# Designs tried in a protein design run: designed miniproteins, single chains. Part 92

Each design is a single chain, and the fold is of that chain. pLDDT is the mean over its residues in the fold that is shown.

## One batch from the design tools (miniprotein)

Design m3401
Fold by ESMFold2-Fast:
Structure m3401 (fold): chain A 68 residues (1-68)
Amino acid sequence: SEAARDAEARQLIADGLARLLVHYGVATPEEAEELRQRIVAGDPEALARAQKMVADALKPEIEENRAA
């Protein structure tokens, strides 16, 4: 079913982003869980915020302490 597939996709995206946020230390477990729940609920602002935070966290692999 479409609704089940959409819910599964949102769960996978939310879980992945939340894990990355905690792994790279850019969010607390509490902040990551809040964003995860908002993404699962279909909040596009929460998704965009989490994606930006992860992208910013990946910059240190290339360039330490640089402004975004």
Scores: mean pLDDT 77

Design m3402
Fold by ESMFold2-Fast:
Structure m3402 (fold): chain A 95 residues (1-95)
Amino acid sequence: SHMEKLEKEIGRKLVVRQLEIVGLKVTADIYEKRGEKEKAIEAYQEALRLIDETMEFLKKNLPKLSPEAQAHYETVMKRLEEEKKNLEERIEKLK
């Protein structure tokens, strides 16, 4: 169905975005541990941007999905919101 194709496309895009976010967080952590605070902040800020873009993408597409997929991605969004809060707190501690 059209819904199944959309859900697969959304799933693939989210996997790619989650990997990009993880990569940026790892990069930022390495910079932070090396005392390169400005580079760490830049990498964390880029991760926050990707989180915001991912949440906006999910909000836009969520109403088009099955109830089961909606429940799953609402859980994903709650995790992204918590991750955003943790990254914002980490950036403030580095300033």
Scores: mean pLDDT 87

Design m3403
Fold by ESMFold2-Fast:
Structure m3403 (fold): chain A 67 residues (1-67)
Amino acid sequence: GVAAIDELIKRVEEAEIIDGPVLSSVEIGEQINRLKAGEPASLSEEDKKTIISTLKNGKAQRREQAA
């Protein structure tokens, strides 16, 4: 639901920032699965922005379906 997406966005924003190359889509998926499980995750600043943007778009679509 929308609340679950909001919690995931918050967890992504609070994730540890790593210095280095951007993660692959597979590695990003693994970090997202960790965050969903309530485990700590490490993400680059750019990867955080990409994930948050994607989750916000998903949230907007779910709000439209609920209306």
Scores: mean pLDDT 70

Design m3404
Fold by ESMFold2-Fast:
Parts: structure tokens; C-alpha cells; sequence
Structure m3404 (fold): chain A 111 residues (1-111)
């Protein structure tokens, strides 16, 4: 069962990773747009979800209903900021692994 999921994920990863690598390396601007769209969407989703969870516990209990625009904006901003910080940390660790891998590959002298 996991083999099917792995194959579907690999197909997506190969297509996505290959495309992202080519675009990211050759067209930084284009890669930024694509990366920002994905990151922004994920950050916004997390923010909204977070607000929903808080509202269910706190706002539903006695807080005023988060005004239709205010809660969404607060969640989006908070989620975007938190996601951005988490992404920066994760990116630094991932970047270190990639940089070390590149150094090792060069040192090993890939045939």
C-alpha cells in the first residue's frame, strides 16, 4: 500500500523538484514567485486554522465574534509571521545540510 503512495509522491517530487531546481537555479525571480505562492498559501492557511481553533475555545466562550474581516486579517498576519519564522529556521537547517552535501560531493570528487 505504501508503495503506491510512495510512487505517487515520487512522481510529484521528481516533477516538482526537477522543475523547481531548474527554475530556481536559472530563474530566481520565477522561483521566488512560485515559492512565495506556496509558502504564502500555507502560512495563510495555518493562520486561519489557528484563529479557528482559538475562536472555538476562547471567542465562542465569551469573546465577541471575531468580526468577519478582523479575525481573518489577524489570523493571516499572525500565521504568516509565525510561518515565516519557522520557515526561516527550517530553511537554515536544510540549507546547512545541502551546503555540506555539496561540499562533500565536491571533495569526494564525483566521478
Amino acid sequence: MEEYERRAERAGELGGAAGAKGVGTMARGAARGAGEAGGGAAGAAVGVAGVGGAADGSLAAGGPPAGDGEAGRAGGRAGGRAAGRAGAGAGEEAGRGAAEGAERGGREGAA
Scores: mean pLDDT 42

Design m3405
Fold by ESMFold2-Fast:
Structure m3405 (fold): chain A 84 residues (1-84)
Amino acid sequence: NPELERARELLEEAHRLAIEGDLERAKELAEEALRLAREAAGELHPLTIGAEGLLAQIYRAMGKEEEAREYEERALRALAEREA
């Protein structure tokens, strides 16, 4: 699936940028990865959950606690549903 492959590449790059402290670029790439993974494979796919988890970390690092909590809740809910 080309869309899932692109989502994986974007998520890997977003993670690298987040580690380097480039939070705004990391956010943009993680948001695109989330969009592609969600559209291609749905809410419970590992790439979708991974992108939501990374976005929670990025928003928290940016001081956006409400947005961080929303993504954290989505990721945790999807993990629970996937393991049920």
Scores: mean pLDDT 87

Design m3406
Fold by ESMFold2-Fast:
Structure m3406 (fold): chain A 80 residues (1-80)
Amino acid sequence: MSREELDREVAEALVDMYLSLAANAAKQGKTDEAVELIERAVKLALEHGLSLEDVKRRIQEFAEKYPELKEAAEKALESV
């Protein structure tokens, strides 16, 4: 496994972690916190070389699993 592959895996794991936290915050009615967590996921993904398209796809997949996240995801994606 190359350093680039490890960096990508770390980025993907961090994105998944922040999106999971965002989904939990959204379920608690903490929409602003969920938006902040999604924005952090986007920033980290881009810093680690993931494309914006890949990040948006992951966010959409999480919003499909957790419908309460859809509003926060839409607001966060307006900020990028």
Scores: mean pLDDT 79

Design m3407
Fold by ESMFold2-Fast:
Structure m3407 (fold): chain A 99 residues (1-99)
Amino acid sequence: SREELDREVRRALAAMLLGIGNNLLKQGKYEEAAETYKRAVELAKGIDPELEAQAYVNLGKAYLKLGKYDEAKRWFEKALSLDPDNEEARKLLEEVEKI
C-alpha cells in the first residue's frame, strides 16, 4: 500500500541519517550530529521504535560530547522507554547519573 511504501521510505531515510550522524560525531561535529539524529528520530517516530531508540541513544551521546549532561540523560531515558533491553542506553544513563 501507499502507507507501507511511505513507512519503508521514512525508515530507510532514518537509518541513513543515523549513519550520517555517526560520521559527523566521529568528526567532532557534535551539534551537526545532534541535529541529524533529531531528524532521524522524527522519521522513525511511530514507525520503528528500535530505530527511534537508537537515534535517541546517539543523540544522547552527542549531547554528552557537548557537555549537556541533563539533556543527554533525558535522551537516554527516552531510548529506554522505547527499548528497555537496550544495554548501551542503560550503561550510558548510569554513567551520566554519576556526573
Scores: mean pLDDT 88

Design m3408
Fold by ESMFold2-Fast:
Structure m3408 (fold): chain A 59 residues (1-59)
Amino acid sequence: SREEAEELVQQGIRLLAEGRYREAAELFREAARLYEELGDHFSAEEARVMARTAEEKAK
C-alpha cells in the first residue's frame, strides 16, 4: 500500500542518517517497487534516486 511505501522511505531516511547506507538503499528500492505498483511513477523515481545516492555512499 501507499502507507507501506511511505513507511519504508521514512525508515530508509533514518538508516541513511545513521550511516547504514546499504540497508537504506534496500528500503528505498522496495519503496520504489511499491510506488510503481500503485502507479505513482513520480514517487517511485524519487525513491530510486534516494537508493542510488545511498548505494554511492556505501562504497
Scores: mean pLDDT 86

Design m3409
Fold by ESMFold2-Fast:
Structure m3409 (fold): chain A 56 residues (1-56)
Amino acid sequence: MSREERILAAYVLLSDRLPGKYSAEEIREAVLEAARRHPEADAETLAEEAQKILEA
């Protein structure tokens, strides 16, 4: 899976987990920041790390 594919998959996963709590832009930026911190992480890990960023 490419970096772009992992980012998209993480965005979809996180959007499903947090319906209506954050904007699409906030979720996208959190996933991108998670990918910056964890460049080799899979989609599930990126979604978990992005959620931590949103809740911090």
Scores: mean pLDDT 81

Design m3410
Fold by ESMFold2-Fast:
Structure m3410 (fold): chain A 75 residues (1-75)
Amino acid sequence: EELVEEAKRIVEKALSDEDYDVALAFSLMVIGISLAEGDKEAAIAAVQTAIEGFEKRNAPKEDIERLKELLEKLK
């Protein structure tokens, strides 16, 4: 899970820097890796964590909406 750990660090840094494009890209990468590994539950948890983090940092609503749409597709 070296790629997932690195991607999570990038997301934390990007959110701190208000770089929401990078934060979204790497959040989607973490979700995609979980899905590729067959861990749907981890993917759902990753989407929920991303939504919470983006909402707390006042990220653009369009990015939050994309994450919520993805969450509904995974249920």
Scores: mean pLDDT 79

Design m3411
Fold by ESMFold2-Fast:
Structure m3411 (fold): chain A 58 residues (1-58)
Amino acid sequence: GKAVVKKDYVPEKDEELILRKGEEVEVLKEVDENHVLVKNLKTGEEGIVPKEVLEIVS
């Protein structure tokens, strides 16, 4: 599914992805209850981010 970044995110770990508010991502996989693996549709980069920084769109 697709999501929009609702808040800037700065990686805390190497597997995490930097995101900026307003960027579109594709949710590839749920990693745990609070984290998802996403692909940034602008850059093509993949990484793990907290679900709380995303607004899910279908």
Scores: mean pLDDT 82

Design m3412
Fold by ESMFold2-Fast:
Structure m3412 (fold): chain A 57 residues (1-57)
Amino acid sequence: SEEEYRRRRLELHAEFTEKLKQVAKESNGNLEETQKKIDEVLKEYGARLDELEAEYA
């Protein structure tokens, strides 16, 4: 259902918002390290979104 799909998208968004906040909290001003961590989180988020979209296609 569209309602369940939208709710699950919001849950994923909340989960990854929390992960990004953790990365920001642990940032030591090291741009390279922080960029890698952010990229990793965003790649995982994208993959999870793609999986969710495929489930409801």
Scores: mean pLDDT 83

Design m3413
Fold by ESMFold2-Fast:
Structure m3413 (fold): chain A 69 residues (1-69)
Amino acid sequence: SVEEELAAAAERAARRAAGEFPAPAPMSEERARVIGEIASTLRRIGDAIDEGLATGKAPPPAELGEAVT
């Protein structure tokens, strides 16, 4: 039951608090930077698609988009 699953989850949390499991490390600055770069690239692709839809043109492939800078 959901109540039994919650009890099991609470037990796992208590054991983690007791030091049986390592605490998760915060996201590294390097990972945050890489995620930011990926998010920026995806935003640019989204903008290109939106522009293509607004102008009635198909969005260019990524490699062509990079060539036309």
Scores: mean pLDDT 63

Design m3414
Fold by ESMFold2-Fast:
Structure m3414 (fold): chain A 69 residues (1-69)
Amino acid sequence: VKELEEEARELARRMAALPGVERATVTISAEGARVEVDLSEAPDPETMEELVRLLREAAEVGRQLEEAL
C-alpha cells in the first residue's frame, strides 16, 4: 500500500519534467491520492498526450490506494 503512495509521487515528478509543465504535485490522504498539475503554457499536443497518460496512471494508483484502505 505504501508503494502506491510512492508511485503516485514519482508520477507527479515525471509530469513536472515535461515541457510546459511548471508544477505537478500529489496529495495523499485517507481517501487516496490526488494529482495536481499546473501548466505555465499550453504544451505541444504530443507533450499533452504524455501528460494525460501519466495522469491516468496516477489516477489508477490513487484509486487502488483508496480501495486498499
Scores: mean pLDDT 72

Design m3415
Fold by ESMFold2-Fast:
Structure m3415 (fold): chain A 75 residues (1-75)
Amino acid sequence: LTPEQEAEIDLAFAEMLLALGRIAYEKGDYETALSLFEEAKRLVEEIIQRYGDTPEARRLLEEAEKLIKEVKEKL
């Protein structure tokens, strides 16, 4: 895989983690939601470090940070 393809796959994984976290949040499982959102943020930060800061990566980072804040208000 090229670095570009690796970044795309990792970003897709981060999006999947955010989606799973949203499902947990909707079910009232805030602890699981927080864990998933924090994992997504960690993955996006690693992507930015390894492949560079892209608009897509930045958008996912901001989304993860917003969701983490929202979950913490419920805990």
Scores: mean pLDDT 86

Design m3416
Fold by ESMFold2-Fast:
Structure m3416 (fold): chain A 103 residues (1-103)
Amino acid sequence: SIKIEIEAPEEVEGNSSLKVKVKISNTPSGKTYRVSVFAIDKETGKIIASSESKDIKGGSSDELEFILSNLPKNKEIEIQAILQDIESGKVIEIGDSKIVKVK
């Protein structure tokens, strides 16, 4: 099965940039996938920030860096990574979330 791991700091300063590392493994070969990262407000479930997307080829292990900006102060956010099949546009996998406290 496809595996998505997220590395992010436990805390970040509000209105600064949050650097998120996404590690992806066990993608089927012969396909291209799109990876995006979202910040979700833990209280409301609303998406409050999104990264630019990055495309990867299946069949290898990939480490990608994403930047999330303009995070509101005094919130807990959930960082979520999604993997989409480019041909179908369907979400194939969602990684386990990482909680980050915005100060």
Scores: mean pLDDT 84

Design m3417
Fold by ESMFold2-Fast:
Parts: sequence; C-alpha cells; structure tokens
Structure m3417 (fold): chain A 57 residues (1-57)
Amino acid sequence: SGIAKAIEEVLGVPADDVVMRVANAEAKRALGVDLRKLSAEEAKEALRKVKELGKQP
C-alpha cells in the first residue's frame, strides 16, 4: 500500500515490482520493517531512513 509512490517520491526512481521488492528487503535489513505493512507516510519515513543509511561512503 502506497509503497510505489513512497519509492518514487523518496528515492526518485521508477517504482516497478523489482524496485519495490529490493526497497522492502533493504528496509527489513536496515530497520526491521516491512514496507508493505506500513501506511504510505510510514513507508516514506522508513525509506528516508534507509536512504540516509545507504548513502555512499
């Protein structure tokens, strides 16, 4: 729910099934959350946090 729009707005990439699957896997690894179980706003917050943690070294 809302995950595709959250990915598009936070990560700036096309939100297809592959991108959604990868983003959800990274959120699980980094934050222990499942983006598909979150509201759109919660998914955006989780993705922002994942993006900060995943910034290039």
Scores: mean pLDDT 75

Design m3418
Fold by ESMFold2-Fast:
Structure m3418 (fold): chain A 86 residues (1-86)
Amino acid sequence: MELSDEELAELLERAARDLEEQAERVEAALGEAGKRAAELLREAARLLREAAELVRRGAPREEVEALLREAEALAKEAAREYEAAA
């Protein structure tokens, strides 16, 4: 099954919203200590939204994949910051 560009873009936007919600929960749970993790999650969400827009514009797969790799790296950094703060 091949996802359409619109379906892929919608999935990326949903993932971005999930990361934004995680950032809010991290800040609520850890307060000031959670701010770095929350900032990294919001940056990852922004990159996913950019990837969704690139998908809708029919950008090369390599450009989309590069943003997805950057978003994944930021999410992993956020997890490490959360572990250090918790």
Scores: mean pLDDT 84

Design m3419
Fold by ESMFold2-Fast:
Formats: structure tokens, C-alpha cells, sequence
Structure m3419 (fold): chain A 80 residues (1-80)
């Protein structure tokens, strides 16, 4: 794939993670939280794979993913 296609896919996956973060902030249901955490994990695995394959070209998007992951972990800590 062209680098533009790879960047678009990474941006799409980050957008999906942002949607999961928004949903996590709105729910207190343990079953829904578990489902959202699983979806976040699956997207995180795919994102990590793409970012590792293109580390230099995707550095900015990798930093954005890292910041979002920290915010989701912080939210989970606050919910515990």
C-alpha cells in the first residue's frame, strides 16, 4: 500500500479508539465496559502492528495513539 493509504488506515483506527473512549466515559455497566475494553485491545494490536512496520513515517500518529492509550488507562483506573 502507498504511505497515504497506511496513514489513512492508522487515522481510521485512532478515530475508532476515540469513539471507544467516548463510550467508556458514558457507561458504568461492567459488561459494556468489558466489551469496549476488548474492542480497544483488538484495535490497539492492529495499530501497534502498523506503527511498528512504519515507525519513522508514522511517528506523529504513534504519539497520538500513545496519548490516547494513556487517557483510556487513566479512565479505567478512575473507574476501579
Amino acid sequence: SSMQQVKQKVQQLIAQMRQIYAQLKQTTDPAEIAKLVQEFGEIGIELTRLLQAHADELADLGAEFGRLAVEIQRLRWQQS
Scores: mean pLDDT 82

Design m3420
Fold by ESMFold2-Fast:
Structure m3420 (fold): chain A 100 residues (1-100)
Amino acid sequence: SEAAELAGEAAEEAGEAARLAEAGDAEGAAREAEEAAEEAERAAEAGAENPAAKAAAEAAAEAARKAAELARAGDARGAALAAGVAAVAAGVAAALARRH
């Protein structure tokens, strides 16, 4: 349950990062993407008993970090796409963690 809640929060933050990147707020997008990466890492740690959920959460953290890098580099489109990937991966992690 904790892994599912953390992964769900990561998905929400990653979705917000994508919206901010599309709006041209590079600083906001980078901040939300970094928060999504931290929550996804916590979800992976909490979900260690479920390898599939852990792997999905780790993928979400990686995509979210890439979104933050692209946002800081001024690649708004790349940041939005990477944040979207992070949101989907975090959503998958949450769904897998809930099926326990």
Scores: mean pLDDT 86

Design m3421
Fold by ESMFold2-Fast:
Structure m3421 (fold): chain A 64 residues (1-64)
Amino acid sequence: AAWDKDGDGVISAAELKEFLRSLGWNPSDAQVARLVAAVDTDGDGVIDAAEFAAMASELVRGAS
């Protein structure tokens, strides 16, 4: 897309859960909430796109 509204967006727990499922994981809601809490610097129950990208990079690097 030429312009994206979500350029500075955040990733919800539901979106993180879908991402993990795409990697073959089957996390519980409690596991997803724990991951969000561990990554979220503010403890607001969401993660920044940058924090999500860092987490995703680490997961992918582990597989590479």
Scores: mean pLDDT 64

Design m3423
Fold by ESMFold2-Fast:
Structure m3423 (fold): chain A 53 residues (1-53)
Amino acid sequence: SKEQIKLQIVLDLFKIAKSTLEMIKHSIPEEEYERVLKEIDEQIAELEEKIKE
């Protein structure tokens, strides 16, 4: 559906954000890095579930 295409684009953007975050990991305090990574992973998981519907 058209909605699934939109969700896929947003999912791909979050995956790019995760890759970028990993690249700059050494420039971020560990606690902040882990917190942001968890938030991104949770958003990716939620979007993947919505796409399956």
Scores: mean pLDDT 85

Design m3424
Fold by ESMFold2-Fast:
Structure m3424 (fold): chain A 66 residues (1-66)
Amino acid sequence: SVEVDKLRQQADRLRASAESAKKLSEQYRKLGEETGSEDLLQQSDSFDKAAKSLQKQADELEQKAK
């Protein structure tokens, strides 16, 4: 159904956003550790939390699509 397709599309978008946030978290963590920047380490943690939240939202939408 169109509704199931929309849920799947939304889940895919959230999953893509989660992957992007995870990559940013890893990049900022590495840079923060290399430079000793507390700001970069803080931003890394924020992106990691965002990635986990987005992944959970994607999983919930997938469950609704079943």
Scores: mean pLDDT 87

Design m3426
Fold by ESMFold2-Fast:
Structure m3426 (fold): chain A 56 residues (1-56)
Amino acid sequence: TVVIPSEEVLELVKKKGKEEAVEEVAKRIVDQTGVPERAARQLAEKEVEELLKEEE
């Protein structure tokens, strides 16, 4: 299971914006799991959106 701390994801959004955060999270998923970047990007986008919803 790919575990990226929610705090790190939120920090990326604050520092680089949502789109850049999704790209960095996706890259980390690819590096850790070897899944295709397209699939990793979908997972990253969903995770970032869910975290942003919970913040508000």
Scores: mean pLDDT 75

Design m3428
Fold by ESMFold2-Fast:
Structure m3428 (fold): chain A 87 residues (1-87)
Amino acid sequence: MSERLQELAERYEAAVAAGDAEAVREVLLERVELLAEYVKKHLGEEVAEKVRELGEKAAEAYAAGDLEEAAKYEEEMRKLLEEAIKK
């Protein structure tokens, strides 16, 4: 898992830096699917669905070139996961 997460993080940063909206969308959606599957196994379906919703919004923001909004949705997803683990 750690190698895969590192690979996705590097691809994500490169795509964002290049301004390649299609590459950003693909990498982000792949990362969201990975996170949702992991979350589903450990935290349940409800949290996983919320992760997918936020991830889709982030992907749409990136496609529109709104990198700041996309980062905001990414942070909301991280906070959601932290709160769910705390429960």
Scores: mean pLDDT 76

Design m3429
Fold by ESMFold2-Fast:
Structure m3429 (fold): chain A 62 residues (1-62)
Amino acid sequence: MDKEVDRALLLMELGIAKSLADKHPEEALEIAQRVLERANELGDEDTAKYAEEVIEEIKKKL
């Protein structure tokens, strides 16, 4: 299937995680961690690195 579609969905999920981080940091963390796992499965290093940065931002709120 199309890797471009998969990446777009992962980036959208990271956006949702960032928007949830202030009020629901635990749920935001779960979403961001799932995105990181999927990005690694796809070999998408750029998205994986961005997901790691989002995870670090969320962890600062925990």
Scores: mean pLDDT 82

Design m3430
Fold by ESMFold2-Fast:
Structure m3430 (fold): chain A 96 residues (1-96)
Amino acid sequence: SVKEEIKKVVDELVEEIAKLLADPNATREDLLAALGKGVLELRELFEKMSPEEIKETTEELLKLVEEKGKELNIPEAVLEMLKQAILDTAKDVISR
């Protein structure tokens, strides 16, 4: 289902961000590239959903980021950035 695909995209994005944060050779540009790719994939999947499905799915994605991000010891500032990117993408898609 689209909902399962989008949850997998966010799960994989959180893991990729955690790996980049742990890599001493990773740059800020690498983090921004990973986030940009994730946002693009999220947008494409949200565009296949109704506004109601986007709202419900967004709440579940924010919870996933919080729970998995804490498990992977991602800094709070980065978690807030990820959550905001998800919220902004969802709102933008709903508003079109």
Scores: mean pLDDT 87

Design m3432
Fold by ESMFold2-Fast:
Structure m3432 (fold): chain A 70 residues (1-70)
Amino acid sequence: DAEKKALEEELLSKLDEIAQEAAATNDPEVLRTLAEKVRGIAKQALEAGLDDVAQRALELAVEIIEKIAA
């Protein structure tokens, strides 16, 4: 479906933006905010049946959390 493909492209684009912001900052409060945004994207992807997008979001969330813990 064209709508499902458009949603997939939108969510992947948002994950790429968050990944770039997370790479550019060491502020734990900013990183926590980015982790919350990633969690929202993961939920939206799961509800839409976009399992690959949800997996990518989970991996990014773990990376952000590990950066906060370092």
Scores: mean pLDDT 85

Design m3433
Fold by ESMFold2-Fast:
Structure m3433 (fold): chain A 62 residues (1-62)
Amino acid sequence: VEPSYFDEFIEKLKKKYPEIISINYGQPPTLRIVVKKGADKKKIEEEFKKIPGISRVIVTEE
């Protein structure tokens, strides 16, 4: 369980989308992302799905 492979992509996307509140890693390689109310969840989900090796992305509002 070493997400070092994703660190560069995660930081780049966090900088691009300041509406992201938190990102949690799970198994299988799943990103659980909490965003502020009114954020484009679909757009954020699609961007994080582009990270190689991620199995699933789940985006929820605050």
Scores: mean pLDDT 73

Design m3434
Fold by ESMFold2-Fast:
Structure m3434 (fold): chain A 69 residues (1-69)
Amino acid sequence: RGEEVRRQVDELIEKAIEADKAGNKSEAARYYTAAALLVIGGFLDGLLSEEEAQELIDRIRKAVKEAEK
């Protein structure tokens, strides 16, 4: 349950971090947005619990915060 959604979100976060590390802030923002939308969709479809969705959103938020320094 929701394992595929979690895997895809993690892959998008990794690609966003790679893009950010390369200095491509626009591409990183697109990957972070895609990851966040996938979490929201997974939660609304009942594939992710509230706790799982919150954890994934927190991961995205922390990655974005690290990138903004």
Scores: mean pLDDT 80

Design m3435
Fold by ESMFold2-Fast:
Structure m3435 (fold): chain A 64 residues (1-64)
Amino acid sequence: SMEDLEAQLEGLRQLLEMLLRASREQQEAFLKDVREAAKTLPPEVAERVLELAEEFEEQVRKRE
């Protein structure tokens, strides 16, 4: 359901926030895995996952 999808995306967002405290190498490895996984998802879901990944990269850059 759409509600289940929103819950899963919120879970991913929370995991990404925790990763802000991880090493850069760990952050880059996780982002690579997320982008690879997005390729297997429906376009609408993939767009939302990739948007979260881009926001995370911006947060990492701003913290340095």
Scores: mean pLDDT 79

Design m3436
Fold by ESMFold2-Fast:
Formats: structure tokens, sequence, C-alpha cells
Structure m3436 (fold): chain A 63 residues (1-63)
């Protein structure tokens, strides 16, 4: 198996876990509504995707 492919799958799992963990924490702390939870999930997923893209660009810049 390709090391690169394995890392991509691990990153996706870590992203999902981080979003789920953070949303669960916010729900417990602030008592989010269903609509607020959905909106925050979408926002967090976008932030995580953008962060991953920026990290990849930084690594490619060094080559």
Amino acid sequence: SSSKKKKEEELKKQQKKAVDDNLNLLKQTYGLSEEEEKKLRETMEKVVKNGQKLRKEQEEKQK
C-alpha cells in the first residue's frame, strides 16, 4: 500500500474525529440547537479542509 494514500485516509479520520469531538464539547457546554449544530459542523468542516489545503501548499512550497 502507498504511504501517501494511508496518510490521506488517516488525516480524513482525524478531521472527522476532531469535528465530532469539538461539536460534542460545544453541545455539552452551550446547549446547541439542531440548526446551530448543523451550521457549526459545516463551518468547522470548511475550516479543517482549508487548514489541510494550506498545510499541503506549505509542504509543496519547500520542494
Scores: mean pLDDT 75

Design m3437
Fold by ESMFold2-Fast:
Order: C-alpha cells, then structure tokens, then sequence
Structure m3437 (fold): chain A 58 residues (1-58)
C-alpha cells in the first residue's frame, strides 16, 4: 500500500497537472484526501492515485 500524505498527493497533482494554478493544485489534493478520509475512495498504489486525480479533475 502506498503511503499517502498531503505532500505526496500534492506532488502527484503538480506532476500530472503542471499547468494548473497552484491554488487549484492544492484544492485537488485536499479534495482527494477528504474523499479518502471519508472512505469514498481507496488508493492502494500509484496507478490508482493517478486515476483518482484524473477523475476528480474531469
């Protein structure tokens, strides 16, 4: 299982969506972490993290 922190999720957002404003990058990371905390999303590996972030942005 991948170890998730605010920092690691934000870094993934920056790598996937470098053209987004920093405020939007932070909002995406925070929203994904909120969904994980609520049990709405499970992230077991980096591929699931990427997929969840892409779905959240769409």
Amino acid sequence: MIKLSEYSVLEAVKLLFPDLPEEEQRRLAAELLRRIARGEVTIRNSEELVAALKELKA
Scores: mean pLDDT 77

